Designed miniproteins, single chains, continued (2). Designs and how they scored, part 111

Each design is a single chain, and the fold is of that chain. pLDDT is the mean over its residues in the fold that is shown.

## One batch from the design tools (miniprotein)

Design m7849
Fold by ESMFold2-Fast:
Structure m7849 (fold): chain A 87 residues (1-87)
Amino acid sequence: MLSEEMQALSEKHTNVEDESDEALRKAVLEMLEGQKKLIEEALKNKQISKPEAEKKLKILDEAIKLVEQGKVIEAAQLFQKAVEEEA
C-alpha cells in the first residue's frame, strides 16, 4: 500500500496538455465515484450480489486509475465494455 502510494505521487506529474483537461477528468472521476457509491448502497441493501458488486467495483477502480493517469477515453471504454459483458 505505502510503496504503491509513493509511485502514485510520481505519476501525479501533470502535463501542460493534461492541465487544460483537468475539469473534464474531475467530472468523469465524480461520475465514477458516484457509481461506486451506488453499487456499495445496492450491496448494503441486498439489491445486488456480493460477487457482482465486487466485479463492478473492481472495474470502476481500474477506470478511476486510468482517469487519474489522463487516459479518460480508455477509462470510459473500459467501463462500457464491462457493462456490456454483464449484459
Scores: mean pLDDT 69

Design m7850
Fold by ESMFold2-Fast:
Structure m7850 (fold): chain A 88 residues (1-88)
Amino acid sequence: SVLEEVKNAPETVDEVSGLPGRVYRGRGYSPLHLAALLFEEYPDDPELQRLAVELINSDPRDLEEVKVPGSELSVLEFLQKILNGEKL
């Protein structure tokens, strides 16, 4: 499922072994991009809220480096705004 893929996928880390993590921007939709978009559409979904909190707590640095498609916000900022009940 998308939830399991997002929770376990290091999409913002190294796409080539031995290199520093690359920013995954504009090269297609990563699981992190999909999670952010789903959470925006369904902010009151308790499973998506739980996933957002888990992502922020486990890999905050990677979430800061990935931008949501069509937005200037990082996935981290996007998830935090939705969790705080802020309009985007």
Scores: mean pLDDT 58

Design m7851
Fold by ESMFold2-Fast:
Structure m7851 (fold): chain A 85 residues (1-85)
Amino acid sequence: ALEATRKLEEELLALANSGEKGLREALRRVALIHALARLGFSAEEIQRLMAKSTAELVALLNRTPEGRALLAEALAQAEANFERA
């Protein structure tokens, strides 16, 4: 999904393998990527945005009512996935 690049996959895998905090962060970043794609961000834009912090990705989603709804869903899904891991 989202036409993910090798760099994105490598970064997410490295983050997931850095321990509990890293796994939680990786799950949040995956959920945020899906939310950004649903808002119409292109694969190229998402690749650029993955260089940004999680807080910056959250800020982008908070700019519109649609983005805020997707952000709330994404964060809830990431937390649920982490708790079930």
Scores: mean pLDDT 74

Design m7852
Fold by ESMFold2-Fast:
Structure m7852 (fold): chain A 64 residues (1-64)
Amino acid sequence: MEKKIEEDIKKSLGAMQLSVAKLLLQNGKTDEAKATAQDLIERGKKDPALAEFIPDAEKLLKEV
């Protein structure tokens, strides 16, 4: 039960980080958007709870 709450929190933080990366890209802050998306990918590789955000972050990097 406790692990499920921690996963939900991590997913919320991952979703926020992805949203920030998208907003940075839309505002022309390409370098910051890349850094934010790459950071999320690195975290997702180390933490299974964040792994679901890797494809979206990689897609964002491809659209730069």
Scores: mean pLDDT 79

Design m7853
Fold by ESMFold2-Fast:
Structure m7853 (fold): chain A 63 residues (1-63)
Amino acid sequence: SRNQTLIDKWIDILAKIDGLDEETRESVRKLVKRYMDEHGLSDEELTNEILRLQGLTPEQILS
């Protein structure tokens, strides 16, 4: 989905910021999706909150 694409872009950015390796990146991606499901968060709600904390817009992530 589009929201999942935004989350995937966010995970790539986190990997650059934190210096995560590929295996850790995949683990974080799975953990984020599991967390969203368990806590009833939508992709949009989580993405908007993350973008707010980073001072980014969805357009900047997608570009």
Scores: mean pLDDT 61

Design m7854
Fold by ESMFold2-Fast:
Structure m7854 (fold): chain A 69 residues (1-69)
Amino acid sequence: KEKQERFDKLMEEIDKLVDEALASTDEKRRNELLQKLADILGELTDPSLSPLTKEFLARAYLLERQRAK
């Protein structure tokens, strides 16, 4: 049950980061948000993943959210 609460909190944080990244026209800001998103997604999936794999997951997640728009 505690894991579910933590998961819900992380998903809320992810949603905020995604919304902010999609609204941002600043390339620097978008890259910072992508790095933050990659860190959180890595924690949810597998913290041992390489930084490149985490970044790939973050970019894939953003694309999926854009398609759902």
Scores: mean pLDDT 73

Design m7855
Fold by ESMFold2-Fast:
Structure m7855 (fold): chain A 63 residues (1-63)
Amino acid sequence: ALAAAIAAIADEALALISAGATLAEVSAAIDAKLAAADTGSLTANQVRLLALTALAKKILAAL
């Protein structure tokens, strides 16, 4: 499901940030996951925005 793919991207990005990865490394990991995922009718940019929104919510909850 698309929601599961978005959650997986957000979880991997958060794990990289927690491990001390740079913004460039996190961005590259998100792009790699988007290239491998079936996004259905959504564009890669729309799925990226949803994944970044989910990541932002996780970061705010951890603060």
Scores: mean pLDDT 74

Design m7856
Fold by ESMFold2-Fast:
Structure m7856 (fold): chain A 68 residues (1-68)
Amino acid sequence: DVLEELLKKLKEEKKKKGSDYISKEELREILKSVGVSEEAIDIILEKFGLEDGKVDVDKLIEELEKLL
């Protein structure tokens, strides 16, 4: 399941960094690693990306868990 693998990787990255934020480029790399298409990645980054090019990992995890 792509969504479960994505959630696992996002939670691991959050723990590793000790931060609630990752860059859009780091999120793109994670999404590519779980097999998400480039078009879908662009949509996700537009929806969850912040003005300074960061992504709120907690908010992304919360929204993705609602899709399970």
Scores: mean pLDDT 76

Design m7857
Fold by ESMFold2-Fast:
Structure m7857 (fold): chain A 75 residues (1-75)
Amino acid sequence: SVEELIAKFDPSKTLLENLKELAEKYGIDLDEFVKRLQEELGITREELEQLKPSDLTEGQKRVIADIILELIEKK
């Protein structure tokens, strides 16, 4: 599942770097991905540059998974 992909993130990298790699893999627009995260979770781009995957709650992982699926379908 997409939630399992988040669990496979590199814990030594920032959340933004992990999301960039995921966006490149699935052909998602990173800027739109970041915008959706800000709209749905209130997490800014600046915060994504400081956060690690371990900082994500189960609820946040679910929201991120839903955004990924929506952006893949839009493509």
Scores: mean pLDDT 78

Design m7858
Fold by ESMFold2-Fast:
Structure m7858 (fold): chain A 67 residues (1-67)
Amino acid sequence: MAEAIDELVRALFSGDREKAIEALKKLGFDVPEDATLEELREKFSEYLAGLFKESVDAAIERLKAAR
């Protein structure tokens, strides 16, 4: 799963739309084959925002458990 994220970042940075679509599909996203790079970046940003929030919430719970 981390490998799919790395591949997606590389594809978006290099402008490889086909590889970016493939990587998003591996992450479980339903993406049209003709999606633009901007649309793919938006979906990735939403995904990262969700993961970041979940990671922060988990860190807070760990801090509460350490008391």
Scores: mean pLDDT 73

Design m7859
Fold by ESMFold2-Fast:
Structure m7859 (fold): chain A 93 residues (1-93)
Amino acid sequence: SKLVEEALKKVKEGQFEFSREQINKVLQEIFGIAPLPDSLPKSVQQALLLYALGLYAYYVLKDKELAKKAFEGALEHDPNFELAKKLLEKLKK
């Protein structure tokens, strides 16, 4: 998808900020997830997208370095995101 490719390009460039529309469209294309609730904090919405992009980079693209950048971006938005923290630690070994 062009939307997923554009989102991954932003991650490669160290850009971790996405619009709500971009977050929901990319999450739908990667996982078929319904739109995230508007009540969910923006930091959590950003972290969830970056975590999803990291999983896509690692499992679909087999790009470990891109996955690490995406998980680091997720932790910049939500430092308590345990799943992203665990995967990032695993990838740094």
Scores: mean pLDDT 84

Design m7860
Fold by ESMFold2-Fast:
Order: C-alpha cells, then structure tokens, then sequence
Structure m7860 (fold): chain A 63 residues (1-63)
C-alpha cells in the first residue's frame, strides 16, 4: 500500500510490539495506515515493521 511520512502532533504514540514511546514532533514513515474503532490511527513503521498506535487527530501528513 502507499507509504506516508507523518508527524506525531498531540500525544505520544506507542509501538504496540515493544512499548516504545514516540513523543510529539517525532517523524515516522508508515505503511498500511488505517483508523481504529476508537478513532486512533494505526500504521506499520517501515523502519521496524512494528505497528504504531497514534491517538485520535494526533497525526500530520507530510508526504
């Protein structure tokens, strides 16, 4: 699927596999980006292959 470069804007995002926290201002390259039932954003981090969970409205698309 398409790959997006995104910035985390509001609250820390979390790597669901490792529990690693990504603070607001972090830029990530994500693929397979989708919205959850709760309005959260989930994507696969291209660098790690892990699922990243981002809070509702917590992302800015850069490219």
Amino acid sequence: GPTYVIEITKKPAVDVTTGKIYEPGTVLELEDVRETEHGEIVGTDVATGNQILIGKDGVRILS
Scores: mean pLDDT 86

Design m7861
Fold by ESMFold2-Fast:
Structure m7861 (fold): chain A 75 residues (1-75)
Amino acid sequence: NLSSLLDNAKSYDASGEVHSLLGNYEGAAKSYQLSYDYYKQAGPQFSSNATKALNNYQIAKDKATKQQLESLLNQ
């Protein structure tokens, strides 16, 4: 069901944004990855949405890694 795929994709995208605002970048990455997977399943009409979710996933992963490294380097 296309509607269910899109609803899930949007919900996980919103979840990723909330996690990012809270500084929970690992949680944000997981949410954006799920959003990407659902948009990808929805088909090529949603390729731009999938690409945006993938970019947000990469940014969140990079920020999560930076937080971990900064924690280690500042000790």
Scores: mean pLDDT 89

Design m7862
Fold by ESMFold2-Fast:
Structure m7862 (fold): chain A 65 residues (1-65)
Amino acid sequence: MKEATLEINPGAENFKKIEEELKKLAAEGYKKVTLISEVEVPEETKEKLKELAKKAGLEAEIIQK
């Protein structure tokens, strides 16, 4: 399975950019993405990010550094 890694800033103002990047990865044939955040991601934000990934056709894992 094709897997990608995407570094993100999980602020709400960045959700459109994240959605566009996820759609690009899905279009390239990726099936999984690891979203890496250098800041803590609230649970509600994790749910929203996973929702965006599912809408794009990707399985998402979120890693906080």
Scores: mean pLDDT 79

Design m7863
Fold by ESMFold2-Fast:
Structure m7863 (fold): chain A 90 residues (1-90)
Amino acid sequence: SAAEEAAEKAHEVRLLLMELEEALKNKDFEKAKEYREKAIEVLKSNPFFSEEELKEFEKLLKEMLEDPSKFEENKKKIEEILQKVMDKAM
């Protein structure tokens, strides 16, 4: 179902965010960029993501790479976006 696909993609993004956090802790900015790009690709493949939600997600991920102190705040905002997308898929 569309709801199951949205949930699976949200789970993939959460796993990528965990890998992104680990890369940032290790100061591995090349891996952090790779995980960011993978997360964006997963989101682009979700038909329930609006252009505005994708743009906000890209902005939040960029801010996390530029300022790791924003990681927890932006992670919470990303989870809110993912929840809204899952709600649309239901």
Scores: mean pLDDT 77

Design m7864
Fold by ESMFold2-Fast:
Structure m7864 (fold): chain A 63 residues (1-63)
Amino acid sequence: SLSEELERLEKEIEELKKSKNPALLAAAHDLSVYLEEVKKLPEEEQEEAIKRMKEALAQAKSA
């Protein structure tokens, strides 16, 4: 479940990297770095971090 959610987030971040918008590209890069850190966290912290990351993605997409 958590690994599937991380895979989905990784895919969405890769899609954002295809954007021509410099702000979205910067956000995608920051989220990509954060995702790698989240993968290193204990499962309890991963669940909370995934929620925060989903919120960050929603904010980035909303401009």
Scores: mean pLDDT 79

Design m7865
Fold by ESMFold2-Fast:
Structure m7865 (fold): chain A 81 residues (1-81)
Amino acid sequence: GFSVEIPRSLKTFEEVLEKIKEEVEKNPELKKAVSDEDIEEAARLAAKILSTNDDVEAVLVIFSINDKNEISAMAVIPLLK
């Protein structure tokens, strides 16, 4: 799959959303597979984790793409120090 690391310095939904959008634009396969709704959901979850957990250093957003270039799974994982 494709992964995007969101650092603790990005706490707001808007900042996280822009970071995910930038990484999607750099990856043609990911851009074809990911919907705006997938990006917004990932950003909401990542921003919530970063804003509510001081022990989290970063959040890893993972998009799993199948052999048909469709999103099969999405994970948002907190990374501790």
Scores: mean pLDDT 81

Design m7866
Fold by ESMFold2-Fast:
Structure m7866 (fold): chain A 80 residues (1-80)
Amino acid sequence: DLEKLLKELETKEPTVEFLTEAYRKLLILMAGEESPEIEETVKAFKEKLEKMTEKEREEIRDELIETAKRMIEAEKKRKE
């Protein structure tokens, strides 16, 4: 659920583990299914996050929040 993921992104600490799982969930929701390609993309994202500062991870969280908001709005438009 995109709305639940958005709430978690807004309230939880932007740890490497949390941001990695949030990104995985967003990719699965965008693709409509799990795939090996998503897992490889998530693995690369985790490795990138591990090299970031806490402040840089907060910026990534903000980007994921905006992505989730755009996806929610797109779903609302499809229900017209």
Scores: mean pLDDT 81

Design m7867
Fold by ESMFold2-Fast:
Structure m7867 (fold): chain A 91 residues (1-91)
Amino acid sequence: AEELLKQLNEELTAAGRALDAGDYDKSIEELQKAITLVEKLPLPQEDKDAIIGALQNAIEAAKNKDYRTAGIYLVAARLILVGALIDQELA
């Protein structure tokens, strides 16, 4: 679980850096990798669907070279992930 979360954080960070660099193709690649990692997380399906949905919206924005919208959805995905992990720890 810890290694999977580490890999996910690395891919999300790489996606953000690619967006900041204007490398939309690289950001899409990293976001797609992040989705496959989220699917493997031991989280409720509702939380996975929410995170994946935000990441898919970030991919669509990146395909349109919409830096602002892609960044907003990447932040949203990270916040949903953090919330889901806190809920698992506190339950």
Scores: mean pLDDT 87

Design m7868
Fold by ESMFold2-Fast:
Structure m7868 (fold): chain A 61 residues (1-61)
Amino acid sequence: MELSEEAKKALLEAAKRGNISNEELEKIAKETNEPVENLKRYLLEHETEIGMKLIEQAVSK
């Protein structure tokens, strides 16, 4: 299932801050109009990619 661009961006920003908690996921779900289950699934499927993005952003800042 595909997430909106807003949801993907919000997840990456939360991961960058190191605060992807259940509360953060609920906030992102509400703001981007995506179900929490879709956000959780995306994180599981793309955890390696997200980790690589975080490293890239930290180094190339």
Scores: mean pLDDT 70

Design m7869
Fold by ESMFold2-Fast:
Structure m7869 (fold): chain A 55 residues (1-55)
Amino acid sequence: SMSERLNAGLAYLSTLKLPEEVEKKLFAKAVELSRDPSLSEQDVIDELEKYLATL
């Protein structure tokens, strides 16, 4: 579900000690990714990790 995908992304973010500006961008990305029903929970985490690497 969207909720499970979002919770996976948020759990990943909670393990990282990020600056507020970076955290806000990743939070927005986690919400965006959670809306895609083709992505697994692990896919959301992987996409967030890729996105973080571009910042």
Scores: mean pLDDT 83

Design m7870
Fold by ESMFold2-Fast:
Structure m7870 (fold): chain A 98 residues (1-98)
Amino acid sequence: MEARIGRMSKEQIVAEILASIRHHVATRDISDPIETTMVAQSLASSLRDAVRYRNFSASEFREMAEEILKAIEADPSLSPDFVETLKKEIDRTLARIE
């Protein structure tokens, strides 16, 4: 007796998170460092929850996090402060996930 596991692909999760980042940046004024921190924390929590609910390994989670970080670093519309804050929050989350 084994559970039937239908998993969303890593690419779909990454795309959803990136779309959320862009929507938050477009709809909220994140020129304020406090707002950037709150958005970054929410996104890191969403990534952690996605790993938990979709039964991804720590290695797969790291791969998804790296894809997201590379995409945000390559996006000139995102502020350096936002990128730095998000990197710190994701790194902290990665360090605590087993």
Scores: mean pLDDT 68

Design m7871
Fold by ESMFold2-Fast:
Structure m7871 (fold): chain A 81 residues (1-81)
Amino acid sequence: MMSHRERLEELRRRLLAARSLEEMEAITLDFVREMVAEGYPVEHVDDLIVYAMLLVHEQTGDAEAARRLAERAVAERRRLL
C-alpha cells in the first residue's frame, strides 16, 4: 500500500507525463477511485484533488481548466462515498 505522500508523488509523475487535459483528468479520476477503494480518509482524497488542480494549472496555464478538473474529481469522490 502506498503512503499518502507516495501517492501524491506518483500523481505528480503521471500528470507531468500527460499529453492532454483529457489524460490529466483521466489520471486524476483513476487516483480518486483507487484511493476511495483502498479506504483512504476523505481529507487525503481531497488533498490529492487540490494538488492535481495546482499541477494542472502549472502545466496548462489555465486556471479555469484546473478548477473544472477539480470539480469533476470532487463529484466523483462524492459519488463513491
Scores: mean pLDDT 85

Design m7872
Fold by ESMFold2-Fast:
Structure m7872 (fold): chain A 62 residues (1-62)
Amino acid sequence: MSTEQLLEEMRERMDRLRIPQSVKDALLHQARDLAGRLSPEETRELVDASIDQVARRQQELA
C-alpha cells in the first residue's frame, strides 16, 4: 500500500541520516495523519521536504 511504502522509505531515510528518535516519531506520525487527508504524491512531497529540512539543519549544526 502507498502509505505503508512511504512510511518504510521515511524510516530508512531518517535512519541513514541519523535523525533523533523523537523527531523520527513526530515525522512518522505526521506523515501517517497527512496520508489520510492528502493524495499520495502530495504526502510524499511534504514528507520529503520535512526530512530534507531536518537533515540540512542537523548538518549545519556540525
Scores: mean pLDDT 76

Design m7873
Fold by ESMFold2-Fast:
Structure m7873 (fold): chain A 72 residues (1-72)
Amino acid sequence: MEEELVNKIIEEARKKIKEIASTGLSLDQKRAEGVDIIGEAIEKLRKAGVSPELINKAREELGKIMEDELKK
């Protein structure tokens, strides 16, 4: 199902964002990596034919995850 695929891709991206957030990289580098991770997740969803509504929800959720993890 689309929602199951969306949740899987969000969880994979969340793990990558947390991993980058825990590195010794500068905040600017962490943000650049976080944006790239989100972009890759959104492209995976598009290629899989996920609905625009679910893609938008995934983008919003990943944006919040990035803000929460990288603002520390």
Scores: mean pLDDT 81

Design m7874
Fold by ESMFold2-Fast:
Structure m7874 (fold): chain A 89 residues (1-89)
Amino acid sequence: SEQIELIKKAKEIADQALDALRNKDYKSFEELLNKLYGIAMQSSNQEVRGKIIEAVQKLASAASNNDVELAEKTVEEFKKKLEEIEKKL
């Protein structure tokens, strides 16, 4: 399924973005958020697209406030929500 592959990719990129933020690699973090947004634009599933866009916005906000704990919680909740969507596909 194309949507299952996009979900898997989105989860992997979200983990990589969190690692970049933890390492204060803000350039890689920004590039990874842009890739994540690109996956949202590729998705024909409105729920998947909406959850990815929400996660990108929350991660960008967390990074702006240097709030790594909020970023970690955002990635955890994002991955859980995508896994719940995947079970319905």
Scores: mean pLDDT 88

Design m7875
Fold by ESMFold2-Fast:
Structure m7875 (fold): chain A 93 residues (1-93)
Amino acid sequence: MLAELPDDVRAAYEARLKTEEDVLALMRREADPELVALAEEMRERRENATEEERAELLAEQQALAPRFEALRAEHADDPDRTLALNAAAALVG
C-alpha cells in the first residue's frame, strides 16, 4: 500500500512551468476530493471577485488553513499526499 505519485504526474510537477490543471490532476489522484472541490471553488470565486470580495475570500482562505494543517499532520509520513495537499493549499491561496 503505497501512495506514490505516478511518473507522469511527478514529471509534470517537476516542470518549470505548469498549469493549475496539472495541480488539480495531482490533487484528484493523491488528495482528498472534498479539498479539491473547495480549492476549485475558491479559485473561481477569486477570479470573479471585486476588491471587497477579495478581502472576504482572504479571510475564508485563512479559516481553511487549520484543515489543511490537520491533514498534513495526519499524513506526515506520506510525502506524496503532503505534496498534493501543499499544492491544494497554494491553489486556494
Scores: mean pLDDT 63

Design m7876
Fold by ESMFold2-Fast:
Order: C-alpha cells, then structure tokens, then sequence
Structure m7876 (fold): chain A 68 residues (1-68)
C-alpha cells in the first residue's frame, strides 16, 4: 500500500531514513508544503501498522494517510 506522511521539515530526513532502512519502504515522492514535507512511500503490507505506530510515537505531530 501507499502511505502519505506529513511531517515538519526538520524531521523529514529522519522519517525517510526510518521508512527505507527499518520498514523496507520505497520513497515514491517527497515535496515541501509550507513548513511541512509530504512523503509518499510504498510500504510492505505487513509493515504498515508498525510504521504508523513508530511514526506516531516519535513524531506525534505527524499526519498519516493510507492510500488505496
């Protein structure tokens, strides 16, 4: 599934690294929107829930949307 994550610019590189290195995700797109960065990634289905929980725990200000 594709996941869209909105994080502060200061946290974007950390989140991208987490997605790629820990959860085996593929970054599809990254763009800046104001003081935020929007990250789109394809993540293995069995890793989606763990990734969402990890992001919310470390970056409580993050917004996460699961795309279809």
Amino acid sequence: PVITIEVPKEKADEVIRLIKEKFGGEILDRYEQGDKVIIQARVPEDKVEELINAIKEKYPEAKIYVGK
Scores: mean pLDDT 80

Design m7877
Fold by ESMFold2-Fast:
Structure m7877 (fold): chain A 76 residues (1-76)
Amino acid sequence: SSVKEETLSVIDQLERALERGDVETARELYLQLHGLQVRAYETLSQEEIDELNARLVPVNERLVELLSEEERRFRE
């Protein structure tokens, strides 16, 4: 599915943004994922949705970690 391929592409881009600590790009990509999740629910099977969610769990954990690092930076 084009929606699945588009979603995987955004996840890959988000993973790269997180690797380089690019908070601004990571936030924008995460918002894009929310829009894609609406379309995914309409288009993809539950199995495909579960696969995408499994990939997003570690990405979400890394994003939270990165945001916490940015907060610490601003407190200094």
Scores: mean pLDDT 77

Design m7878
Fold by ESMFold2-Fast:
Structure m7878 (fold): chain A 67 residues (1-67)
Amino acid sequence: RPPSFRELQLEAAELILEGKTPEEVIAELRKRYPDLTDEQLDGVRVLAEALSQLTEEEKRAFLEWLR
């Protein structure tokens, strides 16, 4: 089953909190889910770029909100 966008948001947030860049997040998600479309990856990229600008505390709060 392909992951939901919410599941992709959670994984992207966790990877950004681990210190990965948006490009590294996209590469990792493509590796985990090779059937993801470019449109799905573009949506995750926008989120990852926004999250990368937050403080670590803000990133953790956002990840908790997503759960």
Scores: mean pLDDT 78

Design m7879
Fold by ESMFold2-Fast:
Structure m7879 (fold): chain A 85 residues (1-85)
Amino acid sequence: MVLEGEIDKSNPLSVENAELALESAEENNIPYELSEDGKLTIEATKEQLIKFAEIFVERFAERYNLSEEVKEKLLKKVIEEIEAL
């Protein structure tokens, strides 16, 4: 399974979210490819993507000081999107 995203280097929020995605991929030993034009590609199994989502949401919640309720809602939404792939 392949997840593709584009990083808008001119948008600080896009760059921050990309950094969180890369950190989450590295922590899960998930291979990724980042092109010079800001295209991010992550190739993983659904199980690996769910683990990626758990770590990503945890780091995102920490960075933006999200409540536990908001963190849980975000995690559920991300997992539902991965399961729909």
Scores: mean pLDDT 71

Design m7880
Fold by ESMFold2-Fast:
Structure m7880 (fold): chain A 86 residues (1-86)
Amino acid sequence: MEEKVEEAIKRIEEVLEKNKDKTPQQKLGDLSLELLGAVMEAETDEEFDRIIDKAVELAKKYGLSDEDIEALREHARRVYEARKAQ
């Protein structure tokens, strides 16, 4: 549902803001947990793409590297595809 997607995006932004002064590794870890939770709630490919696009935008805003962002995107996609296959 749209509302759940927006709430998930809000949680991703809040965790990055909370950790803005922490190490890149801590930001990445906390972002990864929130992103995986959000991805597990995605019901359509459109919802998944929206979550990923917004997470990438926020990760760049909070100073994560393109390499770390790509690794997160790929991991999230694998989790989502595995869930769809069930």
Scores: mean pLDDT 79

Design m7881
Fold by ESMFold2-Fast:
Structure m7881 (fold): chain A 57 residues (1-57)
Amino acid sequence: HMPKSLKEALKEVAKEFGVEVKEDDSIENIYNKMLEYAEKNGKSLEDFRKKLKEKIG
């Protein structure tokens, strides 16, 4: 099992949470979109980190 790149893992996590991601979005842009989503929906950034660990591991 080959580990996914950080960008690929972030895109998958964002998509699972319903955050729209463009193909040309940077890692920073994806991260910022997820942070905004967490603030608006009462989710913690920690929830995204758990999912990200699952995709990378």
Scores: mean pLDDT 73

Design m7882
Fold by ESMFold2-Fast:
Structure m7882 (fold): chain A 99 residues (1-99)
Amino acid sequence: AQALVDKLIAAQERLQARLLEIGEEAVKNNWSPAEVGDRVEAAILEVAKTLPQDVADEMRAMAARARAIILAQKDTVDGLRQAALLIHLRMQMMIAEAE
């Protein structure tokens, strides 16, 4: 149980750092919602590779939902903020389930 919890905490920290990088680059380069959505999905899928298959499957579903949230918003930064909240809450739930 603890080994999976530790991996999920590390995954959450890595995702939070990557989402901040994506946000900074989006502002600098005036990225579209599609560009940000694609990069957020790719970041989640990359982290999912480090996790067990069942957890990775849940993260793939979360990646699709995060991308859809970003694409639904007119403001790219607001879309990224909403997606980041979804990612944070889902990761917290997965950590709690693994405990």
Scores: mean pLDDT 86

Design m7883
Fold by ESMFold2-Fast:
Structure m7883 (fold): chain A 84 residues (1-84)
Amino acid sequence: SSMERRKAALYAAGAINTVGAEVSTELGKKSKDNEKAIELYRAGIEAARVGAELAERAGDEKMLEKAREALEEAEKALKEAEEK
């Protein structure tokens, strides 16, 4: 059905954005350029927010939890980078 295909697409998009947030945050932590790290953390925050919205729309509580964890990690990393 169209609804099942829509849920599958939302799940896939949520997963991609959540992984993107995790990768962006880790790249920021490995960056020797603090300005680049800050931009990577901001990108991670945005990706995690999108991932959480898509996971909620897909009805996937486990993906929503992962997206929220990715958001918290990116926000913590941004705060630590801004305090340098």
Scores: mean pLDDT 88

Design m7884
Fold by ESMFold2-Fast:
Structure m7884 (fold): chain A 58 residues (1-58)
Amino acid sequence: SKAEEALELARELIREKGLDADMDEVAREIVARTGVSFGVAKTAAALARQELLKEAEK
């Protein structure tokens, strides 16, 4: 689905830019590449960041 594509792209972008990346910038890139709404893109970026932060706790 487009939501899954957005989440996968969000993980890639945050890995490339770092956890301190501007989440609005990440969300705009997701919208441009996947066509999801900005709200869905922001949710994907936030979820991907949370997942990567949890991985850092292991």
Scores: mean pLDDT 80

Design m7885
Fold by ESMFold2-Fast:
Structure m7885 (fold): chain A 80 residues (1-80)
Amino acid sequence: NPEEERRRRLEELAKKVQELVDKINELRKNGAKPEEILKLIEELKPYARELVRLVEELFGEGEMSPELGELYGTALTLTS
């Protein structure tokens, strides 16, 4: 089922984006060098862009979790 496959892919992307966001936030909290933070942001961007596309496609077709909605907002901000 293409819908189920896209939803599973979205869940995988959500986990990856959340993992990288958590690492970035931890680095910021610990006063890490800007270049370390930027390195993670660059790693995050392709996953965030793909997540945004899948969420936009699913928005008209179904409901997403509140957690996923929050990650979508974060990803949209990071890719703008």
Scores: mean pLDDT 77

